# Ledger of designs, part 42: designed miniproteins, single chains, continued (4)

Each design is a single chain, and the fold is of that chain. pLDDT is the mean over its residues in the fold that is shown.

## One batch from the design tools (miniprotein)

Design m13425
Fold by ESMFold2-Fast:
Order: sequence, then C-alpha cells, then structure tokens
Structure m13425 (fold): chain A 87 residues (1-87)
Amino acid sequence: SFEQKFKEFEVLSNKVLSKTNPTSEELEKLKVASDKLLELAKSPETSEENKEKLKKFLQEKLEEAKKRNDSVGELLVKFYKSKLNEL
C-alpha cells in the first residue's frame, strides 16, 4: 500500500539524514524506496491527501538536507528536489 511504502521511505530518509556518513547501500535502499513510492503516488488510486502528505514530507527532508554542510547533504538536496519534480 501507499501508506506502508511511505512509512518505509520515512524510516530510511530519517536514518540517512541522521547519519554523519551513510553507506552507499543505505543510499541505494533510500533510492529504491523512493522509486516505488513515487510509482504509487502517480497511481489514480492514490488520494490527493496522500500525494500532498508525500510532497510536504519531501519538502521537509529537503530543508533538513540543506542544513548539512557536507557532500552527503548536497547529494540529498539534489535527490529530494528530483523527487519533488517527479510528483
């Protein structure tokens, strides 16, 4: 379900953003989770309320990534911007 995939994405986003040095495997898991969630968000069966929740979450994570002054923060800023543009 959308809600289950959203929760998985939220957990992974929070984990990656809280780490000083997330692994390439953790970053790949985040990317895979985002791709699955975006496919569900584009489905006509997904409510506008759920799409708006995802958009707000991506905006919040983008702002958190911007607060990092490292290469991982820059990578995550580009990542979350890309996902917002795909919605």
Scores: mean pLDDT 85

Design m13426
Fold by ESMFold2-Fast:
Structure m13426 (fold): chain A 91 residues (1-91)
Amino acid sequence: ALSKLTPREQAVINAIKSLPEEKISVGNVAKLAGLSQPTTTRIIRRIEEKSGAPAGVVARALKDSGLPSPADIAATKGEEAAIRAGSPLNA
């Protein structure tokens, strides 16, 4: 069972969901989430503490459950770039 996740934790989970199982690694997750590897590792450890299960098990369960883009809570740099490319009005 999962407790409520923070937006940053949800961003890490979304990055894990975007990867095939064999590509789920701290480096790949950090790259997609726009975070450093140490920061990503800390967030994963926090998810483990909150869920009471290893991060790999949590990530796999959430990936299979089809967690839909909870990352709209805050603009990420990558998402901001995509939004700006789609709507380049004088912003």
Scores: mean pLDDT 57

Design m13427
Fold by ESMFold2-Fast:
Structure m13427 (fold): chain A 79 residues (1-79)
Amino acid sequence: MDARIDALRRRIDGLRDRLGDARTPDEARAQGDALIGTLRELADVAGEVDPGLAERLRREADHWGGLTPRIVEAVGRSS
């Protein structure tokens, strides 16, 4: 369990970095979608042991769901 949670957390950190480095709208959307999906996967895995963490991760995924279209638009304007 813990090793999988740690691996998912490392993946989330890498996806945040890649989203921040995105130079095209397609890159920003792909990284944002991957980040949201990985946050939801971690929430599902953690939810059996820590419902509070799962709820926080789902809220973070929802926030990134709202931010990703704005990041895509901002990157598109910068390209």
Scores: mean pLDDT 80

Design m13428
Fold by ESMFold2-Fast:
Structure m13428 (fold): chain A 73 residues (1-73)
Amino acid sequence: MEEEQVKEAYDKAIKLAEETRRLARELGNESAVKAADSIIKNAKEAYEKGDLSKVRAYTNAAEALLEILRARA
């Protein structure tokens, strides 16, 4: 798998998860803050292993959680 694709997906996952954590904190949603922190940890581990499919899964999880918190489809 291409290392650049793994890094791009990882960078996106971290940005989305950090944005999700910030919004969750503003909303007082502690469970969402913990979920975002978990995504950040797991995305880093997947990135270290070069596992593109896992990094992409965490990117998608962060994006889905952010969409739910924004209360928009």
Scores: mean pLDDT 80

Design m13429
Fold by ESMFold2-Fast:
Structure m13429 (fold): chain A 78 residues (1-78)
Amino acid sequence: SPATKEGAEAVLELIRAVKEGASPEELEEAMKRAIEHSSKDMLEELLRYLDRLIQQGENPEHARYAKERLEEELKKLG
């Protein structure tokens, strides 16, 4: 099924927040929106993208924080 516009926008906003080195509070807000509006499949794709950012050294601490929090929430959904 096609992703909703809201889910896609929320995922892109979280990626932007990670890449800009946003505060933990801003990351948590963006993550909450992504979880609320995105499918499980979209969130799993986001996890793979965050792993790539960590491997490439793009704000790896911010990407790791987002990844660990998203993994916790996906466990609750699954």
Scores: mean pLDDT 80

Design m13430
Fold by ESMFold2-Fast:
Structure m13430 (fold): chain A 77 residues (1-77)
Amino acid sequence: SSMKRELINKLIGFKLRLIGYDLENDKAAMYKEVELFAEYFGATPEQKQQMFALIDENKIDEVLKLMDKLADEKLKE
């Protein structure tokens, strides 16, 4: 459906922006991306805190994996 395609396009946008950020200077921008991701995909406060902690540890690959997992769960609804 067009709605699922729109959400997939949003997911791709979040992932591309996160890998494009400077891990030393762009933490605040990365946190804002997680906040917006949570609004679109229904991430819980606990899941948001996990993503923030992974960003603080520079584990962006793990943030992307968690985003994929949460988006897959949302898209199956």
Scores: mean pLDDT 87

Design m13431
Fold by ESMFold2-Fast:
Structure m13431 (fold): chain A 74 residues (1-74)
Amino acid sequence: SETVELLNEFIEKYPLSEFEKELLLGFKEKLQAGTATPEELAFAIRVLENLKKSASPELAEIIDKVIESLRKLQ
């Protein structure tokens, strides 16, 4: 999945806290299994939007691509 690949690239490149990393990895597993709920999708988008506020322009572009992919799944 392109969404999973983009999310994985973000997790590898962004200096996430352990809590944030565990949240996003758990969400990635749910996306791969096709078990993510609409509420979990909305929550993940909110987390990514908050992380974008502190991101470099290059990382912000990756975040935007992930958010756009997640919105298409809603």
Scores: mean pLDDT 82

Design m13432
Fold by ESMFold2-Fast:
Structure m13432 (fold): chain A 74 residues (1-74)
Amino acid sequence: HMTLKEVIDRLRAAGHEELAEEVSKLLDELIKTNPALAGEFAREIVDASGLPLDELIRRVEEAIKKAKETLKEI
């Protein structure tokens, strides 16, 4: 599997710079506010790293939604 940085770099290289930036910003926020949730978020993205680009994008978007919803409940 790829590292989280490699996934972010892959998204940028494919023209999905806004999504890559959202992942980076959310991860930075989660590391400061809820390190356990940051770990889960990173794991979900890394687990999707081997998928085709369209499926990777979908999984990343779902991981972002899940993390934002969980953070809102805390």
Scores: mean pLDDT 81

Design m13433
Fold by ESMFold2-Fast:
Structure m13433 (fold): chain A 61 residues (1-61)
Amino acid sequence: SIEERIAANKLVAELLKKKNPSDADIQTMAETLAKLDEVDRELFLKAISVKHPDVAAKLAA
């Protein structure tokens, strides 16, 4: 939904602002991305991978 996409966008922006995302941040992101379709999930994972490729890899697994 539009609301789920907006929530994901806000969380991605916050995650990109952090030097060291916590396990809680990663878990919240995983739960939010799980509610999205495959196309939106892939786009957000690409955005996360620019600064946090290790976090993106964990979320993609």
Scores: mean pLDDT 80

Design m13434
Fold by ESMFold2-Fast:
Structure m13434 (fold): chain A 87 residues (1-87)
Amino acid sequence: KAEELRKQGIELGTKGLQLYQQGKYEEAARLFQEAARLFEQAYQIDPSEEIRQLLAQVYGGLARALEALGKHEEAAAVRARAEALAA
C-alpha cells in the first residue's frame, strides 16, 4: 500500500515540477497538492525518512507555486504543515 502511494506521489510531483518550470502554476499547485496527499497517506503507513523527504520536497514545490499565484496565506499554511512533519 505505502509503495503504491509513494510511486503515484513521485509521478505527480515530477509532473508538477515540469508544469511549474513551464509557468503553469495553477496546474503545478494542483499536482503538488495531490502528491502531498498521497505522501501523507504513505507516511502514516510507513513513516520512513525517504517519504518524509519526499513530503518536504513536494510541500516546497506547492508553497512556491502558491506564492507565484499570489496565494501567500495558503503558501504559509503549507510551510506550517512541513514544519509539523519535523516535530
Scores: mean pLDDT 86

Design m13435
Fold by ESMFold2-Fast:
Structure m13435 (fold): chain A 108 residues (1-108)
Amino acid sequence: GKELKELFEETNKAVKEAILLVLKSVKEDILETIGLSLRAIGELLDIELYLEKKDYEGAIKSVKSLIKTLKDLLDRAKKVGASQDAIDAVETAIKKAKELLEEIEKKK
């Protein structure tokens, strides 16, 4: 439905904002941060594709993978001393991904 599409668009925006803020604050551990960022982008593309196909089981698996990737990104951001804005952005992205997961699960 439109609600699910809007929630995905909010999640997509939040994840991309989190990635940009973390990349701006990371200096020493940049390669690991880039790897997690590319993984999150790939997971967002998978979610969009599964939602377009109405493959809610595939979408659920991809959102769960995204949440794990974002938690790894949050742990990395904290370890490398990322800015509070970057940490807050990753936490917001995790919250949005969890909200998206709950709404997709209601469609099954």
Scores: mean pLDDT 86

Design m13436
Fold by ESMFold2-Fast:
Structure m13436 (fold): chain A 100 residues (1-100)
Amino acid sequence: GQLEQLQQEFNKLSAELNEAIKKGDVDKAWKLAKELLRVGDQLVALALRQGDLDLAREVLEKLRDQYQLMIRTLHKMPTEKLLEAIGNLLRVIGELLDLE
């Protein structure tokens, strides 16, 4: 179903982002992080509508972990992109706190 397709897309983007981070590809990592956030937001919204709090939490935790990894690892990220990434991370953490 739609939920399963979004989970597959999210997992694929997460894996691709990890590889971009490992290679130090700032531009690719940034683009993939934005796509991961977009798909993750859709997946969380759908999970919450279906009452699947565990899935919503797992997706938000993975988004948090991926953004933390990107911020800690990519030291050559432009300041404006870094601040946007930090803002996105703080929003994800806030959403996680709202689920508990």
Scores: mean pLDDT 89

Design m13437
Fold by ESMFold2-Fast:
Structure m13437 (fold): chain A 78 residues (1-78)
Amino acid sequence: LVERAREAAERAVRAAREIAEKLGLDPEEAERKARAIGEGAVAQVERALAAGDRAKAEELVRQLEREAREAEELAKEL
């Protein structure tokens, strides 16, 4: 689950960079901000697993994967 969360976060980082490039924003700043958000989300998954709440961890991972897909889709539309 943590690995899936990290993969989703990295996908979101790549999408954020692409969105920033297409909008004429700073891609390095967008990447940095997206990484910070992703790190927080991964930490939430790790905390849920440490608490023995696998169902919560799985739900958080599904949410991250959905958000990554939405960001990738937005990047393609820009």
Scores: mean pLDDT 84

Design m13438
Fold by ESMFold2-Fast:
Structure m13438 (fold): chain A 85 residues (1-85)
Amino acid sequence: ASLVVSALFATEETAQEAARRLAEFGQETGYVREIKAVGRVVLVTIEAPSRELAEKVAEEIAQIARDLGAENVEVFEIPREHLLP
């Protein structure tokens, strides 16, 4: 199952620091595929063998983002990331 967590921060500097902290967490879980910071937004892509596990990891990432000062956190499903033509 694939999910993306999108976190909006007050500044680009805060977003960059949050992306770095989330990358460390991603290495510990093994289910974070990609972390991308674009301006004030941090996008974390999660790939897990089950939907329940993906949702649990997404919730932990969302909590870390909020603890780091995220103003808004949203979770999206990406059904196309695992679809091969």
Scores: mean pLDDT 79

Design m13439
Fold by ESMFold2-Fast:
Structure m13439 (fold): chain A 81 residues (1-81)
Amino acid sequence: EEGLSLFLRLELIVRAAYKYLLQKAKEAGVPESFIEKIKKDYEELLKMAEKVRDDPSLVPEFLRKLNEKIEEWLKEIEAYK
């Protein structure tokens, strides 16, 4: 149904962003500590997506946090070239 569909879409977005940015981080030669940070942030975002499944009012906050994390990852990757 609608709630499950929304959750699956959010999970897909998180997984797609994670895969893309992890690849970009590796290509840029970032240290393993940063790769570990990306993985940890990814796990936290997945937990937030699970919470959204039960409370759809959290969608705006979830999307804001997702965007903040993506921008943080991109900024750090660019700093490493």
Scores: mean pLDDT 79

Design m13440
Fold by ESMFold2-Fast:
Formats: C-alpha cells, structure tokens, sequence
Structure m13440 (fold): chain A 69 residues (1-69)
C-alpha cells in the first residue's frame, strides 16, 4: 500500500542519515527504489534530499542577507 511505501521510505531516510549518507547517495537510493517500482518510497527519499538542500540554501541566503546585506 501507499502508506507502507511511505513508512519504508521514512525508515530508509533514518538508516541513511545514521550512515551519514550524502544527498547524492540518498538520490541514488531513490533511483534504485523507483526502478524497483516503489514510487512512493522513492518520492519520500527525493523529498528528504531536496528538503536538506532547500533548507541549507535558504539558511545560507538568510545569513548572507542579514550579515552582509
């Protein structure tokens, strides 16, 4: 079910984070899951990597704007 694929995706994010996987490695895992037909698991992994990048970019821009104008 979709709910089980989402739960599996979340568990993979936790496991990869504990292994200190890079965002590129998380995206590679998402591609493997997509190829295996687990589209919702892949989507969770992609969103996780995307959120990390987006949060980092937003934080860096905020710091530059506030400290450097």
Amino acid sequence: SMEKQIEEGYQLVVDLTKQRATDDQILEKAREEERAGKLETARVLRRSAESYSTVFEALSALIDRELKE
Scores: mean pLDDT 72

Design m13441
Fold by ESMFold2-Fast:
Structure m13441 (fold): chain A 92 residues (1-92)
Amino acid sequence: AALRVSAEVPDEVKVGEKIKVTVTLSALPEPARVRVYVDGELVAEKDLPAGATSATLEIEAKKKGEYKVMVLVETADGRRAAASEPKTVKVK
């Protein structure tokens, strides 16, 4: 099955708050790992079991600015991967 990933983030948060990243997946045929990237840097990871269709990760908004958030999901065997469209969060 083709792996599909989407991510939802808030439009705006305050410095010191958590950015909640809600990940929606096509049903996983096998265990996978979710990685959250901000401006190309890995900031959070979570392991998912086979059959997972969603995940929630939180990242800390330590510095003001625009955070370009992208999610990558890769199956445990490395044979399938999918990335979300980048989303921008404004940190004030």
Scores: mean pLDDT 85

Design m13442
Fold by ESMFold2-Fast:
Structure m13442 (fold): chain A 72 residues (1-72)
Amino acid sequence: SAVAEGRRLLAQGKYEEAIKAFEQVPDDETAQLYLGHALHILGKHEESRKVYQKALDTYGSAEAENLLKLLD
């Protein structure tokens, strides 16, 4: 699956490739959280915040809410 592939790429430090894998599953809360994490590691902090905000707004994600509080 794209989520499993993205996680493998993250473990290898291939953050840009991981982002592409997670972007293939935009309707998956777990993929959105990993996408935000990869963006943050690459220094794309505003893009990371937007992804976490979308996860909070779409899924009511408590994990995304907690991550947003740490980024502000």
Scores: mean pLDDT 82

Design m13443
Fold by ESMFold2-Fast:
Structure m13443 (fold): chain A 92 residues (1-92)
Amino acid sequence: MSLIEKVEEFIEKLPSMSEKQIEAEVGRIVTMLQIMYYTSDDPEVQAEIQKMIDDIVTAMIDYVRNKTEESRQNLLDTVKKLLDRLKQIVES
């Protein structure tokens, strides 16, 4: 239900997920990030959220196009960085 819990589950399951499952979960995470963007009144937080959306979408597009272990690993690393940044925003 929380975005942090959703991202943590995605990280744990990503190595064993199908392409279709990965695409669906990235879509849900992006939607939740967009909601956070539009409900935030802090321009610095909005800029950070936009960067997180751009980074995960870019990594997902690379994975969908190339379907390599390297592109999957890059997506996983991107999601882990997104989780670390989300925790900072929530703790602030």
Scores: mean pLDDT 83

Design m13444
Fold by ESMFold2-Fast:
Structure m13444 (fold): chain A 81 residues (1-81)
Amino acid sequence: GKLSKKSQFLVEIVKELYEKNPDGIISVEEAEEIVEEFAKKEGLSEEEKEEIIKTLKLVAQTEDPEKLDIAALYEVYKSVI
């Protein structure tokens, strides 16, 4: 199906996270900081930021709830870019 604007932003954020963290593991705090910077640059609403962070936590989850597997997430999203 067609990607929503939110999903397009998520894909771009995942690319940026992966480029900055090539070992593929990032803390939730670091991911939230990068989403905040992206939102500031792109003029995203609080609702849009919240949805992106929620989606990252859902799809990049690890056995540690404070850590995200950005490499695994990038593998999922590279097929829809």
Scores: mean pLDDT 74

Design m13445
Fold by ESMFold2-Fast:
Structure m13445 (fold): chain A 67 residues (1-67)
Amino acid sequence: AQALVDRARAVVDRDYAALRAPGLALIAQGRATGNQALIDAGQAQLALADEILRTVGLPMLAAAEAA
């Protein structure tokens, strides 16, 4: 079912972008204010988004491809 795989991919892409958005905002704010702790927090948020993609998003896509 290609339509199911395409839909699952769109959901994963959307959710991954949503998880990265606060991290990118924190990095931008940290750079604007000279606050290294905000930059570090933003980098940690991006790493967490990558971990969620790996542990949840990619398995969801594999399950959709198997359906």
Scores: mean pLDDT 79

Design m13446
Fold by ESMFold2-Fast:
Structure m13446 (fold): chain A 66 residues (1-66)
Amino acid sequence: AIEEAVKKLMEKFPQLSREEARNAVLGAITLIKEFGEDVALAMLLSSGKFSEEEAKFIVEVAKELL
């Protein structure tokens, strides 16, 4: 479930708010479905909002929901 992915993300990156984590997971799901995993990762990194480690983990938890 989305809430479980959000919990995992917040546990690894406690500086992220629940809203930020939720939006990141939902956005990553949409990007992976539309463009695939590699493009989703590149777009998250290009946003400037996430580190490489954060973006990679967001993609991984989003993939678990697909």
Scores: mean pLDDT 83

Design m13447
Fold by ESMFold2-Fast:
Structure m13447 (fold): chain A 68 residues (1-68)
Amino acid sequence: MSLEEKLKEMSEEYKKVYEEMLKLSKEDQIRLRNEFYKKMMEEAKKEKDEALLIYAEIAYQELLDFIK
């Protein structure tokens, strides 16, 4: 799978997770987003997965925008 195809697939999976998180309280959403980001970043560094690193950065930016 190419890097671009992998990023697109991850983005689509993230949208589904995001829709489920919208059903939760703001506090629970912040907690889950932060835990999800940390897990993705750790996995990306362990596996040296560039697509997962980009995905984790997108998730982190969305977390920062959400808590503003």
Scores: mean pLDDT 72

Design m13448
Fold by ESMFold2-Fast:
Structure m13448 (fold): chain A 97 residues (1-97)
Amino acid sequence: AEKEALELVREAKKSKDPKKAVELLRRATELIPQVKDEKALKEIVDLAIELLSSKSPEVRRAALELASAAIDQLSKEEQKKYVPRLVAESIISSSES
């Protein structure tokens, strides 16, 4: 599950098609409950946060949903680290509209 989720997010980041990127991100989000490795969850969150800079509002929304799901699977201590970054990045992306 870890390898599959990471591959889907990496493919979404490389995709120039917003519709394809959204499909890949949503598929990765469905796999998150099966991802037990906290290191893989952190990598997924980092990649999803990078996608919040996308020009496509639908890609940004799918990336936010993925990041939120992955953060929810992290320990409470790690969640405190990632939640402020996710909020900051989402605000920055909105102000560029």
Scores: mean pLDDT 76

Design m13449
Fold by ESMFold2-Fast:
Structure m13449 (fold): chain A 80 residues (1-80)
Amino acid sequence: MAEREEEIANAALEAMLSVTAPLDEEKMKELEAKAKALAAQAAANPDDLELVKAAAEAVAVGSVSKAMKAGYSMEEILAR
């Protein structure tokens, strides 16, 4: 049970930590659209671990990039 959630959380965290600079606005819009599509697909197919992980990774990267553009540092983002 917790193992699946931990695997998803670890994939999202690794994706977040790979963001060294905020994405430009066009790339952010493309990523947000992709993340929303993946999240909707994952919600429809919650048993598909790879799809759920892909959705979590896309959302994590988008959230970090958006926060960095808003002036938050990685330290502040990780502090929740």
Scores: mean pLDDT 75

Design m13450
Fold by ESMFold2-Fast:
Structure m13450 (fold): chain A 63 residues (1-63)
Amino acid sequence: VGREAAEKGLEELRKKGRKFVELEREVYTRDGKKITITVRADLSDVSEEEALEMIEKVLEAGE
């Protein structure tokens, strides 16, 4: 789920000369408070498919 959104996000990062995946997502904590989660992974250490899966997982963690 969200594969095309993840691919678009990765492409925009590359267009800006980024060499890492950085994704920001708002999620609800178990006590019902909203927090922002930021995930970063260096693209040199992971395959493009692995980077896309990481983006998808962060998107799925949000509402």
Scores: mean pLDDT 63

Design m13451
Fold by ESMFold2-Fast:
Structure m13451 (fold): chain A 94 residues (1-94)
Amino acid sequence: SLEERKAEALALLDELTELVLPWIERRYGPEAAERFRGILDGTKDAIQKADEERLGEILRTLAEDVAGLADMVDDPALRERLRAIAARLRELAA
C-alpha cells in the first residue's frame, strides 16, 4: 500500500541519515552535514505529502542520489549498505 511504502521509505531515510551524517561531517565539515540534514528533512516532508505517482518520482531520484553517494565512499561496508538502500528505494518506486 501507499502508506506501507511511505513508512519503509522514511525508515530507510532514517538509516541513511545515521550512516552518512558522520561521514559527511568528517570529510566535508559541519556545515555540509547541516545542509545534508536539511535536504533529508525536506525529502521526508515530500514523501509524507506525496501521492502514489509523486512518491515514485521522489524515490527514484533518491535511489540515484544514494547510489552516487555510495560511489564516493571508501569504506566497503558503508558502500555496500548504501547500495542496498538505493536498490530498496528503487524497488519501492516501482
Scores: mean pLDDT 89

Design m13452
Fold by ESMFold2-Fast:
Structure m13452 (fold): chain A 92 residues (1-92)
Amino acid sequence: MEEKLKKFEEKLKELNRKKFAKLVEEVRAEGKTETPLQELVEVTKKFAKENGIELKTDEEIIEATLLLNEKLLELGLIDEKLSEEEIREALK
């Protein structure tokens, strides 16, 4: 897990507004999500997969989604910090 999350965090340094918008459009086109939080989880999984990172457990998905949330706050794309509990509920 630690090695996957370190690789994910390193790849997040390359994430910008345009790349995030493209990931969101691709996730929306798949039609699998009903809430913004579910959308963020699917964007997290897609970003990881495109960078050769396989998120297998709920714990890995939650931690990666928290890292993405922090990066999006840094980029000014969102204004609220998510909790682990909110992400866990979105995985159900």
Scores: mean pLDDT 81

Design m13453
Fold by ESMFold2-Fast:
Structure m13453 (fold): chain A 88 residues (1-88)
Amino acid sequence: GMIRELLEMSPEEILERAKKADREEAIDLSFALGVASMIYGTLTSLGKKDPSALDEEDKELLEKAKKNVEALTKAVKELQEKGIAPPG
């Protein structure tokens, strides 16, 4: 689905896209950061309340979301500093 497709990008692909990003790409990367952050926050909160609520696929998705949040946060910050992405 669309959410999984946004998380299929590797951290290296995210950073390479950010190096060449125009304003439209900066908006797309900012949206991807929002989605990844939502997934990471939701699964982390669920896992803290009930570790057994997360299956193997959820744990794998959590690890992907964590890595993508880290890479996307760096990318969006660099684009904000360049004046391409809106300030947070």
Scores: mean pLDDT 76

Design m13454
Fold by ESMFold2-Fast:
Structure m13454 (fold): chain A 75 residues (1-75)
Amino acid sequence: QVTDLNVQAVDYASNRDFVTTSNLLRQAYSVAPDSQRPGYLDALSGSLYYDGRVDESQRYRDQARSMGAEGIGMD
């Protein structure tokens, strides 16, 4: 399941394999239904943050929040 892929990606991050983690999260995002995509963008943001790519991390995190929190009525 797509959820299992996300959990595995987090596990790779704990081994300082943020490149593999980001790749797995991007794959999960591409196959996930729209309702689950924000969660994968949020996880990807975390992976990028730990990889030192803070600008990209912030961009994906903001996008995920606007989608994942279903930020209805949020500006």
Scores: mean pLDDT 66

Design m13455
Fold by ESMFold2-Fast:
Structure m13455 (fold): chain A 107 residues (1-107)
Amino acid sequence: SDFERLNALVRTEWLLLTGEVPPDAADEEEALERLVALHERRQALASQMPADKLAGRPEALPAGASLLERARVAVRNLRRHYESARPDSEVRAQVAALERLVARRAA
């Protein structure tokens, strides 16, 4: 269910950002790659915001870092976003599942 929640989260976020629904990732690594790519797109969009609207700007993904390190930053960005914008229990559960997935991959 954590992997299914991650796919559902990435699918919803990609739809909101691009207007397109990607196919489900085949495995956890592909799902994490999609999450990182999504957050790189969000970072690029945030860089175009006026300075007075940069409060709550996503933490920058470290260039040249491993997929796992970049995924950790993306997960922190998602938690901050949903804590401020979408406080419902299901969204919190989806973010928590993603945090567990990243932690498990780090072990």
Scores: mean pLDDT 64

Design m13456
Fold by ESMFold2-Fast:
Structure m13456 (fold): chain A 64 residues (1-64)
Amino acid sequence: SAQQAAKNRSLADIVSRTLGLPKAVVDEIFKESKNIPEAMLRAMKRAYADNEAFTARIEKLLAG
């Protein structure tokens, strides 16, 4: 719905600012994700790509 799309855009903006990721990258992650929790996990994995222990834990959550 238009209301849900507006909420998703607002969340993507907050995530972009909080994680320091480009808005276009966060928008793509949200578009490709099936739900908000998945989008958040994927955004965190992208933001902390150099932290192997953290990204491995996120990948396990996405797979389970």
Scores: mean pLDDT 80

Design m13457
Fold by ESMFold2-Fast:
Structure m13457 (fold): chain A 100 residues (1-100)
Amino acid sequence: MENLKEFIKKYHELLNELMEQMETLSVEEQKQAALKFLDEIVNLAKELNLPSSALKKIEEIAEEAKQKIKKAKTAEEIKLVLKEFNLKLIDVINELAEEL
């Protein structure tokens, strides 16, 4: 599915942009950037019309990550949440790729 390849490409571009910005930001600004990033990934999945099952899983893992980000007190906690989100998202992508 070309839409899945486009999702993966744009996801990596957005993740790289976030990681570059994070190094210069305060903890509060990092939270705002991370929350915006998670919303952008959910919207990207919707715009590219990913299958409803994959979209639901992406929305669930993004919402879990958002709740953890809001409670984070340090830059290291924010980075850990984003790392966990990335691993869960890769699992969803791999499951979807096997169905194609």
Scores: mean pLDDT 85

Design m13458
Fold by ESMFold2-Fast:
Structure m13458 (fold): chain A 94 residues (1-94)
Amino acid sequence: SNSLRAGAIGGLISAGAVGDFDLGRRIGDVFGVDDDVRQSALRSGSRMRISEEARRRVRRLLSEGLRLAQRGDFDGARDRIREATRIMQDNTVD
């Protein structure tokens, strides 16, 4: 439960980083993240800059993770969201 929530927050930051706030809202809803935490995570992510290629990969993985969660595959969703968060962190430009 704690690892699932932490993964979801990473997914929200990643959604913010790719500028897809609707995707972030839907991830927050599926994983039961409180609105204030969701808004903070999305805002934090929106300040991160990542390459265009990394942005496309992150958005694809988050969308796949959301789809897996919606069909009840929370383990698959976790793996996809963790990979998206890793790519975001590895490709952040200062």
Scores: mean pLDDT 84

Design m13459
Fold by ESMFold2-Fast:
Structure m13459 (fold): chain A 73 residues (1-73)
Amino acid sequence: MFWSEEQVKAEAEELIKEAKELNRPDIVKKVQQITDEALAAIKAGDRKQWILSESSLTSIRMLLYVMKQEQKK
């Protein structure tokens, strides 16, 4: 099921917060770019692009999870 615009913004906010806590401005920038693409796809009704953007956000969430585990050395 596709996320709403509000759900995309909420997920992006959480990911940006986590990336900032890990001092990773490169990930913050990447999340912002993907979020902009996702919101544009929602407005355009581009289902294919929306699916790709959602997958990208999910991948970043997993990346941040792994990075947090590595910080617990």
Scores: mean pLDDT 79

